Designed miniproteins, single chains, continued (3). Designs and how they scored, part 90

Each design is a single chain, and the fold is of that chain. pLDDT is the mean over its residues in the fold that is shown.

## One batch from the design tools (miniprotein)

Design m11329
Fold by ESMFold2-Fast:
Structure m11329 (fold): chain A 68 residues (1-68)
Amino acid sequence: DEVLELLGKAAQAAKAGDLESAIKYLEKARETGIAEEEVEKAIEAARAGDSESALKYVERAAGLAMQE
C-alpha cells in the first residue's frame, strides 16, 4: 500500500516535470524492495532528465506492485 502511494506521487511529479521530487519518492519506494529493478530504472531516467522514460518505469513498477 505505501509503495503504491509513493509510486503515485512519483508519477505525478514526473508528469509535472518535477524530477527532483520524483527521485525523492522513488528512493523511498526502492527501500521497500518491491519492483526494485523498475524503480531503479525510473531513478536513472529521472537523474538523466528523461521525464517520459521515468514515468514509463514508474507505471511499470506500480503494475508489478499491484500483482502482489
Scores: mean pLDDT 82

Design m11330
Fold by ESMFold2-Fast:
Structure m11330 (fold): chain A 73 residues (1-73)
Amino acid sequence: KLFEEAKRLLEKGEVSELEIEILEALALIYKAIGMNEKALELLEKALEEAKKKFGEDHPLVKRIEKEIEEIKK
């Protein structure tokens, strides 16, 4: 399952920029098919990893924050 594979990427302990972007992409796919709860969970985890790796002011972090806000509407 895509969601389970995404969670496995986070559990590896070493998450690359590409893996964070894959998690974001998977979350947007879940949002597109109406699975907002799974999308939100993946985006929140991707946001935590992006903040740890790049810092809070990075464009990727800002983009993920906006996606989370859109889902919470």
Scores: mean pLDDT 76

Design m11331
Fold by ESMFold2-Fast:
Structure m11331 (fold): chain A 108 residues (1-108)
Amino acid sequence: MTAEEAGRFAALLAEELAKVSKNPQAKEDATRAAEIFRELVEKGATRALGYLDLSPEEAAERLGVSPETVEKAREAVRDLIRATNEVLSEDKEKFDEAVVKAREKAGL
């Protein structure tokens, strides 16, 4: 999986989780994550997802993006993890369906 494919899949997964979740906070987290991942794909900044272990400043220097962009990528990953855990706790079958739909839409 390339960084672009990963970013596209993450955006699509977050969108599907927002649709299937009945928890308002999980819907909000998933919606926010989807918007940020889509922005990263549009700007060609999906490589930020590979540098989450570096400081935002160091990752930004390597990618030619702002440190704020890297920090937003980290927040989107955290939002996606929270939404994932919530949907899994509510309905594992709906989570599995969301993953399948996201993979199909991503061409994976």
Scores: mean pLDDT 80

Design m11332
Fold by ESMFold2-Fast:
Structure m11332 (fold): chain A 74 residues (1-74)
Amino acid sequence: MKELHIEIGKQAEEMGKKLFEAGQYKLAGKAFVAAGRHYELAGDPEKSKQMYENAAIAYEKAGDLESAEKAKKL
């Protein structure tokens, strides 16, 4: 179970990075939140926090300040 969450988390993280590089910041933020949730379920709070920080940055670049503030509090 935890191994599956790590695998899905890595896929979501990679998707988030590609979307961010492509300038699709809102979608990148959503992908990073998904990655953070899966790392959290896998018991990796450090990776989870890092993904939520990446999501906040992506949402800020998208102009979605509400989602950015929510991501910072995760």
Scores: mean pLDDT 85

Design m11333
Fold by ESMFold2-Fast:
Structure m11333 (fold): chain A 63 residues (1-63)
Amino acid sequence: SLLEEVRELAEEARRAAEAGDRGRALRLLGEAAEKAAQITDPEERAEAFAAIEEAGRAYSATL
């Protein structure tokens, strides 16, 4: 499902950020956001963006 794909991309982005690969983390966050925008179910879309927000917070922490 799109939600599962977004969760996997967000998880990969978080791991990339934690490993110091900021470029990869940004690309994965962008891909996750594009897929999340395709989710038509408001509840699943909210969960997808919550996962992206968590991964983005991990990225910001590496600054």
Scores: mean pLDDT 84

Design m11334
Fold by ESMFold2-Fast:
Structure m11334 (fold): chain A 68 residues (1-68)
Amino acid sequence: AMTASSFDELGMQYLNKGNEASSTEEKCSYYQKAVEAYKKALELDPNHKSARSGLRQALEQLKEYCPN
C-alpha cells in the first residue's frame, strides 16, 4: 500500500520528468500524472504540505502546456 508521502514522491518524479521532457505532448502526459499522484497523496492526508505545493505547481504547468 502507498502512503501520502509515497504519492508525493511519485508526483515530484512526474513533475520533474515533465520539466525535462522535450515535447509538449510528453510534458502534458507527465504533468497530468503528477496531478493525479498529488491528488492521491491529498486523499490520504489533506494536510500534506509538500503534496499541496506540488499539486499547485503541477496544475500551473498543466495549464500552460495543456489548457484543457
Scores: mean pLDDT 85

Design m11335
Fold by ESMFold2-Fast:
Structure m11335 (fold): chain A 77 residues (1-77)
Amino acid sequence: ASLEEINRLIGLVLRGIGLELDIEREENPSLELIEEAIEVLEEAIELAKKLGYSELAKKLEERLEELKKLKEELEKK
């Protein structure tokens, strides 16, 4: 893995965490915000898998599943 690829992965993970914190802070998070967080985590998971960070990818997949459940709940309102 190159330093550039590692920096991209770190950036995606940090952005994903930031979006998840924004979602938790909002009493009624927007569907758009949740979808953005899902997209960022999916990109981070793909890159983590390509770079061989299997444990990180698994943890990110767990976070992704939580956000997908939240999206489903919000779509039902």
Scores: mean pLDDT 82

Design m11336
Fold by ESMFold2-Fast:
Structure m11336 (fold): chain A 65 residues (1-65)
Amino acid sequence: SSELSAKARELIEKARASDDPVEAMKQLTEAYKLAMGVASKEPQLAKEAFDALVEKAREMAAASR
């Protein structure tokens, strides 16, 4: 539904604005789960959430080096 899409986008935006990488990863994981629920109507939303997760994980790995 549009509500799931809106919540997923909200979580992606909150994660992007977050300075806490652990909280950002939790928000992006939830966004991806919600996006999968609407993937038949909005397949690009799941891709967006997944790409954001990969980007954040890479940032965390670099910071922990």
Scores: mean pLDDT 81

Design m11337
Fold by ESMFold2-Fast:
Structure m11337 (fold): chain A 98 residues (1-98)
Amino acid sequence: MPDEKEIDRALGDMYLALGKLAEQRGDFETAAEWYKKAAELFERSGDYEGAAIAYINAARVYEKLGKKDEAQRWYKKASELFRKAGNEDLAKEAEKLA
């Protein structure tokens, strides 16, 4: 339904912004949590490209935390979501990061 998807996308944008602010503070654990929440909301709204970008941001933060296995998992999920969005070039770039 349009209103539900619009709300989920708007909330996703808010959590993405909060994740960036947490990352700027060096609060990488909080940043990863908010980026994942943003990604889930974008995915629910059908914004697969937005979801993929949010998972890329979560993966980068997991790399900074030394959590390589978590980072690889989220890079792979981002690649799948870029492919689902029809963006094969970004899917290949995300796959290369995994």
Scores: mean pLDDT 86

Design m11338
Fold by ESMFold2-Fast:
Structure m11338 (fold): chain A 80 residues (1-80)
Amino acid sequence: MELSEREFAVLEAMARAGEDTALSAAELAELLGVSRATVRRTLRRLEEKRLVARDVRDPSRYRLTPAGLRALEQARRRRA
């Protein structure tokens, strides 16, 4: 699966925050220096690909999935 630059950046930011950490669009926007609208669109795309999932305790927050971590690791190897 090919990740866009924005999708890669979002997944990498989530992994750096902690693989078991749930993040809001606002927190990701601050970490990435982009608008909340841009992050929300990217998170929706990643959720459609099953690379992130809504947190069960707070559906406004997203968690990295095992598939998302694998996609990130594969993308890192392709970029090395």
Scores: mean pLDDT 81

Design m11339
Fold by ESMFold2-Fast:
Structure m11339 (fold): chain A 77 residues (1-77)
Amino acid sequence: MTPEQRAAARQSLVEAIKAVRKGDKEKAIEYLNKALEHAKDDPEVVSLIEKAIEAVKEGNYDEAIDYLVEALQKLAP
C-alpha cells in the first residue's frame, strides 16, 4: 500500500467507527466499503474490514468496533 492509501483507509475506518457508535448501519457500511477500496492491497486488513461489515449487518456493533480497531492498529504508521 502507498502511504496515501494507508491514510485514506485509516480515515475511512475512523468514520466507520463513528457511524457504528451512532448505530448508523447504512453510513457505517458506506465508510467500510471506502476503507476496503483503499486497503485492497493488504489481505489482513481486508479480512478484518469484511468481518466488520458482516458484524454491522448482524447488529453486532461491539464486535464490529473490535475488528475495526485491530485494522487501524495494522495500518499504524
Scores: mean pLDDT 86

Design m11340
Fold by ESMFold2-Fast:
Structure m11340 (fold): chain A 78 residues (1-78)
Amino acid sequence: SLLEKGKEALEKGDYEKAVELFEQAIKYDPDNAEAYLLLGEAYVKLGDKSKAYSYFAGAIRLGADLEKVKELIEKAEK
């Protein structure tokens, strides 16, 4: 799946590839809150906090766990 391939890219430090795969996942299923969370995390790793926060906000609107989002944002700030 696109999410599994994106997670593997994220684990390898291939953050641009992870972004590409998660963007494809969102295009295929725009209601996938997990894809928004993972795309936000990939943008944190790329140093683009503005885009990361935008995708985290999108995940919350789609019903993502608020505690999980807060934890990822806290990691982004450190």
Scores: mean pLDDT 83

Design m11341
Fold by ESMFold2-Fast:
Structure m11341 (fold): chain A 118 residues (1-118)
Amino acid sequence: SKALELAKKAEELAKEGKLEEAIKLYEEAIRLTPDGSPILAEILRNLGDVYAKQGKLEEAERLYRLALGHLIYALGEDHPKVAEALLALADVLEKQGKTEEAAELRAEAERILALTLP
């Protein structure tokens, strides 16, 4: 899909440090992605990562919380991608001084990841 192509190009730009260009392409990809799509959650999380790299922690937190909701809806609460989103959210919360909430989210992520061990 066009949304997936834009998201992949945005990811490449973000890896090159072209954060403002990456943001514009992620925002376009979000506009083209249907509600309820698992791809939407991944794009929201990746956009959150870009804002976190810019030090825009409140924007990153908002996007990670939105991505988390979409991931739980699409994949279920115990999916490894939910754990990844919880860890990203915990990191940005800790940088904001929200240490207790960050610790709770890390514990939940560890619980989820333990479910995938043999």
Scores: mean pLDDT 87

Design m11342
Fold by ESMFold2-Fast:
Structure m11342 (fold): chain A 86 residues (1-86)
Amino acid sequence: MEKAKERLRERLKKNGFSDEQIEQLEADIEAGIRDIVLGVTLVALRNNPEKAVEDAKKIAERLGYTEQVAEAARRLGLDDVAEEFR
C-alpha cells in the first residue's frame, strides 16, 4: 500500500500535479470516489488533453459519475476539465 502511494505521487508530479493536488486526489480515492477520477486527472494532463476529456466524459456518463468527476476536478484546480463535464 505505502509503496503504491509513493509510485502514484511520483507519477502525478511527473505529469504536472502539485503536492496540494496530489493530497486532494489521495483523499478522494480514500473516500471511495471512483477510479474514473484518477483516470480523468492523469490522462487530461498528459499528451492529448482534448481527446482524454472526451473519452472520460463518455465513461462518466455511462457510469453516472459526471457531477462527481466535475467536482473532483474542481478540487484539484482543474477548472477547465470540470467545465467539460456538463
Scores: mean pLDDT 61

Design m11343
Fold by ESMFold2-Fast:
Structure m11343 (fold): chain A 74 residues (1-74)
Amino acid sequence: NAQFEADVYLALGEIYYTLGKKDYEKGDFDNAIESYEKAIELYRKAIELDPSNETARRNLKEAEEFLKKVKEEK
C-alpha cells in the first residue's frame, strides 16, 4: 500500500541522510553530496506517496539545507 511504501522511502532517506552527515564530518564532501541527493530523492518520493507525512517534509528541508551547506564549502 502507498502508506507502507512511503514509510519505506522515508526510512531509506534517513539512512542516506545519516551517511551524508558522516561523510561531511570526515571531510568527504563528494560522498556527502551524493548521499544527501539520494536522501532528498527518497524523501520527495515519500511525500508524493503520503503528502501528510510531517517527518518526511521536515527531513527533506534539513537534507536540502545540508546539501546547500556542503556545496558552498566544496
Scores: mean pLDDT 85

Design m11344
Fold by ESMFold2-Fast:
Structure m11344 (fold): chain A 97 residues (1-97)
Amino acid sequence: MSVEERVRAQIDRVAALARAQGLSPVEIAEAIAGRAGIWLYIESLILSVEEIKELTEIIRKLVTERARELGLSPEEIARLEQAVDGQGQIAIALRKE
């Protein structure tokens, strides 16, 4: 299974759980981004800086695709992209120590 397929499967699981809890589309997207941030932090402990950059890009792409499918506005999607990119920068900073 590719890294992209694994990320997509995790996004699907989080979206399903959030939907079952009655969360709004924006709240579902925020839950996905938050879970992705936790996963990126854990993976950053064993990944190189280059691998963290690639994983962050995959997560950003898939989170924004799902947010668009959920009907979020361009402004809401941009905020989620910024949040994911911020998590990637934190992971890279931790790896450099």
Scores: mean pLDDT 82

Design m11345
Fold by ESMFold2-Fast:
Structure m11345 (fold): chain A 97 residues (1-97)
Amino acid sequence: SMARQKAASYLAAAGIAGTAAVWHLEQGRRDQAVEDARIASELAVEAAKLTGNEKGAEEVQKLGDELIRRIEAGAPVEEVSRLFKELVDKAAEAIDA
């Protein structure tokens, strides 16, 4: 469906933004990593919403909020990378439901 194709595009963009967040964090650019993570989270939430999975979108939002909170709290790159993977995986699961 067109909605699923658009959701997949948003999820791909979220993946790019999240990869940028991890890279910026590895470079010590925490503020940039936070901005990238916000973009990734917003795109992942929108992807889930596009398929009508309101519960999935809510779960993705919670993971996005946690990801941003952990980056701001000084979480190590390994933890941030893992949380980002959980965010993308949950958004993909929401699209496939």
Scores: mean pLDDT 88

Design m11346
Fold by ESMFold2-Fast:
Structure m11346 (fold): chain A 66 residues (1-66)
Amino acid sequence: SAAARKALSEAGKALRAGDYAAASEHLRQAGIAAGDPELGERAAAKAEEGDVEGAHRYGVALATSM
């Protein structure tokens, strides 16, 4: 969906900026919009922990589920 794509784009921008709180929220919204809120929460949890690589891995999984 366009909403999921936008949320993933904003999450990636926030991760690059080191804004892990904003990245977490965008990843949650991406999961909801993609129809996989549990995957979105897993991605958000990694971003909250500062695990940028983990957040990216789950973000890619969300993108491929769209």
Scores: mean pLDDT 83

Design m11347
Fold by ESMFold2-Fast:
Structure m11347 (fold): chain A 56 residues (1-56)
Amino acid sequence: GPLSEEQLKEAAKATGLSEEELREAIEKARGMSPEEVLKLKDPKVRAGGVARHVFS
């Protein structure tokens, strides 16, 4: 399901990203499968993809 605002704040603390950076990373990873997320070398986008799966 969609990530809630509370889960977004929790994920931001866990990843060390700002809430805005995490939102952008989640949006960029939104269309990606879990396998594609694991292949990403960009740690910000990868963190967003992981947050979506862990906190969904």
Scores: mean pLDDT 67

Design m11348
Fold by ESMFold2-Fast:
Parts: structure tokens; sequence; C-alpha cells
Structure m11348 (fold): chain A 81 residues (1-81)
């Protein structure tokens, strides 16, 4: 169980890192739009944001799977508090 807890913590750390990068790219994209920069620069920022979004989704799926593995009995108690 401790190995799964460590894996969960590592996934959380990676999610925090990806979310920070997403926030940075979103801020840059907003700045590019506000400054009327060329479509090519805006498109490059969009592509980067999409890639980060996919990475974030993959980490979220991995997080859910790890949570289920950490306590498989929990998900069978649907009628419990």
Amino acid sequence: MEELEKELAEIEKKMDEVNARIATVQARLDALRAAGKPEEEIQAAFDELVDLGVESLKLAVDYVITLRELDPERHLKLGEE
C-alpha cells in the first residue's frame, strides 16, 4: 500500500507541474491575443495548451486508477457514507 501512496503523491506533483505550465501558457495566449500578435504565434500557443491538456487528462486518469488500487474495497461500498 505504501508504494501506491508514493505513486499517488508523484502523480499529484506532476499534475501540479502541468497545471502551472497550463496557467503560464494561458496567460501568454491571452497576452498574445490582447497585443494582436500574428495568428501563427497564437496557434503555436494553442497547440502547446492542447498538448498540456492531454497530459493533464492522462495524469487524471492515472490518479483515479491509483486511488482505486490503493483501496479497492472502497469502491464496492456504494451505499455507505
Scores: mean pLDDT 77

Design m11349
Fold by ESMFold2-Fast:
Structure m11349 (fold): chain A 60 residues (1-60)
Amino acid sequence: MTPEEKMKKLIEEAEKTNPEFAELLKISYEKLKKAKVSEEEMEEFVKNAEKQYEELKKEE
């Protein structure tokens, strides 16, 4: 699964539990897609987003 696909899956999950976070991910994803960032930069973003989402889930 590519970082882009992982990001799409994360957004889908976040929409059900934290719509505000999902909105931020959509904005960031669109920006990164338009900027055509490297796979490494995309992987770093996905990893950070997954971490943040996991922390948010613990507090809900």
Scores: mean pLDDT 77

Design m11350
Fold by ESMFold2-Fast:
Structure m11350 (fold): chain A 113 residues (1-113)
Amino acid sequence: DLSWQEVVGIIRALADFVKQGVIKTEEGPVTSAKEMVTKKLSKDVNSTYNGKEYPTVGEFMLAPLDDLVGEELREKILEAIEAEDRERAIELLKEAGFSEEQAQAIVDALFLE
């Protein structure tokens, strides 16, 4: 089981790899939060976590949240990110149990900041 802080660290590291072009998509580089949610990972990327496949960059980055808060909340967070609603994404993460600082760090990472 991952700790809340370990999940923050993983999401931030994955966002850095996305920004560096290390994590490839079928449609080229990810340049926005909306593209992170909508672009599918390249077949060269192992998008499997705990035996379940996460086909988009955003789904894959947030896959560890399923262990902490469940799939439904992960889907709501991705919807907020696609809508570019940072405030709602932060609120959803805080409701899940993340601190304000942890929620902000995750959202900043997903917006590639």
Scores: mean pLDDT 79

Design m11351
Fold by ESMFold2-Fast:
Structure m11351 (fold): chain A 67 residues (1-67)
Amino acid sequence: MEPLLRAGVVDRSAQSRPAPSPEEQLEAYKKAADELSKNYPELLSEEAKEHFLKSIEELAKREREEE
């Protein structure tokens, strides 16, 4: 059964680890955008990817510089 096979893999990665930190989420977003742009350029063009990466990076820097 595919669901059982996938559940085993997901349980190992998802349930074995605590919730990702904000920094890890930002890194995951960058990887996801890069992968999407590489595999599906029609869904996420290189220009859109660059804009997205800039947005999340700017947000992270703003949070640290805020106040």
Scores: mean pLDDT 63

Design m11352
Fold by ESMFold2-Fast:
Structure m11352 (fold): chain A 66 residues (1-66)
Amino acid sequence: MKEKLENAVKRAREALERTQKSLEDIAKRYKELGDEENAEGTKKALEQASKRLQELIDYVEKKLKE
């Protein structure tokens, strides 16, 4: 049971990293087009989403160690 949950957490972290990279690429494209407002907005949204997902992943990992 724990091993399956650890693998699920690992996959969630990997998916988060992939999503972060994709959104960084989108922000870069907005900046190249001169759209600094949308580039900054995308980066801010990514930071907020990443923080919440990281907190959830950490909570699950803590429960697995109990």
Scores: mean pLDDT 76

Design m11353
Fold by ESMFold2-Fast:
Structure m11353 (fold): chain A 70 residues (1-70)
Amino acid sequence: SRGEELRRRLDRLGERLGRLARRARTPEELEGVIEVAELLSEAQRALDAGDLDKAEELLRRAEELLRRLE
């Protein structure tokens, strides 16, 4: 289902965030990690509420930010 696909996408982005967080050294890098974590947390809440459109938009924003930070 769309919800299952979005949850798998959330899990994959969480793994990427974990790798980024382990490599973060500067305040700017740590701020980026925090911003992505907040987006993923909000996406999880949207998924739990059944708001798939909001979840997809939040995951898109998180992925875009992760690409810029990687």
Scores: mean pLDDT 88

Design m11354
Fold by ESMFold2-Fast:
Structure m11354 (fold): chain A 68 residues (1-68)
Amino acid sequence: SGKEDLEELAEELKKDPRFEVELIGDEELRIKSLGDITAMIGEALRVIGDYPNLEVSIEGDTLTLRVK
């Protein structure tokens, strides 16, 4: 489910020192770049390919994932 996908991604990306990760309730995950914008864009592309139940948006230094 989209909720389980967000929880798995949150635990994975929390371990990456290039990102600040915040899970907002059960429906939204925010991933802030701490300087490596290319890494953030790479994660956005990966999610678009691998997680069809998640909506992806990028604004500035922040990648936002939402359950569709």
Scores: mean pLDDT 85

Design m11355
Fold by ESMFold2-Fast:
Structure m11355 (fold): chain A 65 residues (1-65)
Amino acid sequence: SLFPDPEQAKRDAEELLKRAEEAYKNGDKVTASNLLVAAYILAAMSGDEELLKKVREAGKKFDEE
């Protein structure tokens, strides 16, 4: 398949989301935004709607300072 394994994509998205939140808490907004974009793509590919919602909500918080 040309698409990643959905279960692996879910695990990778969860890890990237955690790293994005850690980068944001450390004041590294550039790294946080880059990791969040990667998490969003993988969450969308995983088909996990709750994970995708969590990534979207994290993005809103990052944009609000």
Scores: mean pLDDT 81

Design m11356
Fold by ESMFold2-Fast:
Structure m11356 (fold): chain A 72 residues (1-72)
Amino acid sequence: MINDIEEAVKIAKEQPVVFLSSSGTDRKKLEEAGAINAGSTMYYFSDETRQSLLDKAKSTGLPLLLVGSAGR
């Protein structure tokens, strides 16, 4: 019912957008682009505005995850 994009928008408003990388190649690209490792295969951007993160999330084919208390 709810689209992935709709959930990503809500995430980005409250928390930084998190990208899940399944391969090591994507991890390196995300890190070089300025992404920060949030643990395991999760990456996010903190240097950019939330609007920039939303644009990247919508155009990127990478899945997005909620960064909650579990990610302390």
Scores: mean pLDDT 50

Design m11357
Fold by ESMFold2-Fast:
Structure m11357 (fold): chain A 77 residues (1-77)
Amino acid sequence: DKEKKEEQERISRLIGEALRRIGDQIQKILDAERAGASKEEIEKLREELEKTNKEIVEELRREEKELEEKERKKKLE
């Protein structure tokens, strides 16, 4: 139970951090568009968002695989 809670807290923290990073970058894009930033500036911000998204997906996939492996071992009955 405690191990499960610690795992959930770790995953929740990673997801929360990921959502904050994505939200911040989306906000930057919206703010830049509203401020009349150049197409090139907007494109750069979108590329940064895409890069962040890929990093987050890789981190979450790694965590998901670890959780699946632990669940498989736990359900070994």
Scores: mean pLDDT 77

Design m11358
Fold by ESMFold2-Fast:
Structure m11358 (fold): chain A 57 residues (1-57)
Amino acid sequence: SERQKEVEEAAREGIKLTNEELEKKGKTDISSEERGKMTTKRTKEIMKKREEEKKKE
């Protein structure tokens, strides 16, 4: 349940950051598959960072 919340939050944040990055670069016309890959990669990075922070604290 706690892990599920973190995954959902990371996924939501990953989508938001991916959209912001695409807007900044003017690449709003990418395919759904490419967007999915970017979102997944971003989400994994966010989760890794959160895990590292928790380990330090």
Scores: mean pLDDT 76

Design m11359
Fold by ESMFold2-Fast:
Order: structure tokens, then sequence, then C-alpha cells
Structure m11359 (fold): chain A 58 residues (1-58)
């Protein structure tokens, strides 16, 4: 199983990848793709916050 620190690292890597895709979608004027990627990035940040909160409770 992945440690909480490794899980957070993977989330950071996924956010970085989606941010690169977001920039490309913005350059292409793909408003639908931009909205989808912004939502996905927000959800990943919420997951990171949740992992940090779970660590604080232990």
Amino acid sequence: SLSPKEQIKKLQEEIAKKHDELVKAQDAGDKKKVAELEKEIEELYKEMDKKAEELAKE
C-alpha cells in the first residue's frame, strides 16, 4: 500500500499533468475541456486537503 506521503506526491504529479493539459486547452480555445480540467484540478486539491486532514487526526 502507498504511504500518505506517497499518495500526496501522486496527487501533485496528477495536478501538474492536468495543469499542462489546461494550458493547452486554453490556447486551443476549448472552453468545454477547460471547464472539465478546472473541475478535475479542484477535486484533486480537495483530495489532498482531505489526506492532510486525515493525517492531522492521527
Scores: mean pLDDT 82

Design m11360
Fold by ESMFold2-Fast:
Structure m11360 (fold): chain A 80 residues (1-80)
Amino acid sequence: EGEYFLNKGKEYLEKGDYEKAADYFRQALLFDPRNAEAYTLLGKAYEKMGKKDLAIRWYEKALEIDPDNEEAKKLLESVK
């Protein structure tokens, strides 16, 4: 369920369809609201869409769930 949507989001992120990627990552979070990876990838999709403020919020949310998430830390540092 949630894993299916997470994987579909990753597929669209790779294809450059950032709006669809974000939609799938939001769907993944409906099934697993504590998925730090989904928040990190949602932030990455918003960053690619030029929505930096939203990207920052999603990276911060990922770090609230998983403070040791190295990818979210690096992405948060680079987006500022």
Scores: mean pLDDT 85

Design m11361
Fold by ESMFold2-Fast:
Structure m11361 (fold): chain A 65 residues (1-65)
Amino acid sequence: MLEELIEKAIEEIERAYKEKGRAAALQTMVDLYREAKKKFSEDEVRKFGQRLIDKLIELDKEEEA
């Protein structure tokens, strides 16, 4: 369940970044993180947040090319 939600969140952030830009992707990430904090344990939220940050860094590197 958690991994499935992480995958969907990553897809949503990538879509927002490509369609609306970096600021929209950041807002999407914040919104998804807030929802995760209400549903998951502290350890799961930490894992979720780290995966979102890693994806944002990956997208930023692709844009620099």
Scores: mean pLDDT 81

Design m11362
Fold by ESMFold2-Fast:
Structure m11362 (fold): chain A 91 residues (1-91)
Amino acid sequence: MEAEEYLEKGREAYEKEDYAGFLKNLQKALELTKDDKVKAKAYNELGKMYFDLENYEGAIALYEKALELDPEYEEAKENLEKAKKKLEELK
């Protein structure tokens, strides 16, 4: 499916630290998809970028958005808990 292909391209760009390519591909995935699970994956990937930038509050909001779309998304749950722990350590 076209939207899933853009998620994969985004993930590949992220691994190469091409954040512009990452954002461009995630935006296309979100524009093309009607599947809430694909949208949840895109928001989870955005949350990972925010986490790496040490914007833990932004990461939390994005992981929560992913879980609103797919409440059983285990990776997003784990990422949310990690981001909350990091934010707590900074306070």
Scores: mean pLDDT 84

Design m11363
Fold by ESMFold2-Fast:
Structure m11363 (fold): chain A 64 residues (1-64)
Amino acid sequence: MTREEIIEKLKEADKKSPEAQVKIIFELLKRGVSIEELKELADQLNLPKVKRLIDLIEEAMKSR
């Protein structure tokens, strides 16, 4: 995926329900986007809802 596509999906996710936000984040991860890249982009774009969900997913991944 291009960086532009990732940015647009994150912006769209911030406008949606929590369930839809989670689905979009997992879709990006499935397509090879790193959790660190998602965190950086969410912070740069000022997307607090998406940033919080990314933080929760990162915690879950580390707790394996």
Scores: mean pLDDT 79

Design m11364
Fold by ESMFold2-Fast:
Structure m11364 (fold): chain A 61 residues (1-61)
Amino acid sequence: MNKELLEEIRRLQEEILRIAGPRFDFRLMSEESEKKLIEKVKEETLREFVEMLRELLEELK
């Protein structure tokens, strides 16, 4: 379900922000942005995005 994928994306964003926070002006996904993302993006694309964020998080580790 797209909502579950968006929650995973938010968790990954929070981890990235925690690691790079002082130099990273990053906003977590709002409910409005979340709805727009669901409308515009297929679930498959969201899964790919999650994988990209996981890879980024590993690099920042």
Scores: mean pLDDT 63

Design m11365
Fold by ESMFold2-Fast:
Structure m11365 (fold): chain A 64 residues (1-64)
Amino acid sequence: EKEEIQKKLLELIGEILRLIGEIFDLEQELKKEKDEKKIEELKKKIEELKKKLEELKEEMKKLP
């Protein structure tokens, strides 16, 4: 039903927006960070979140 599709779409959009926000915050933190270990950890976290974002975008494209 149309209502179930709308609900699923809103859930996916909400999760995508959340990930975009988290990535943005981490990238801003990375620009200010001077500790080499922390920089490496932030880069890995950003890459992980970007991968999840792409997976959710693909899932959203599959909705009718």
Scores: mean pLDDT 81

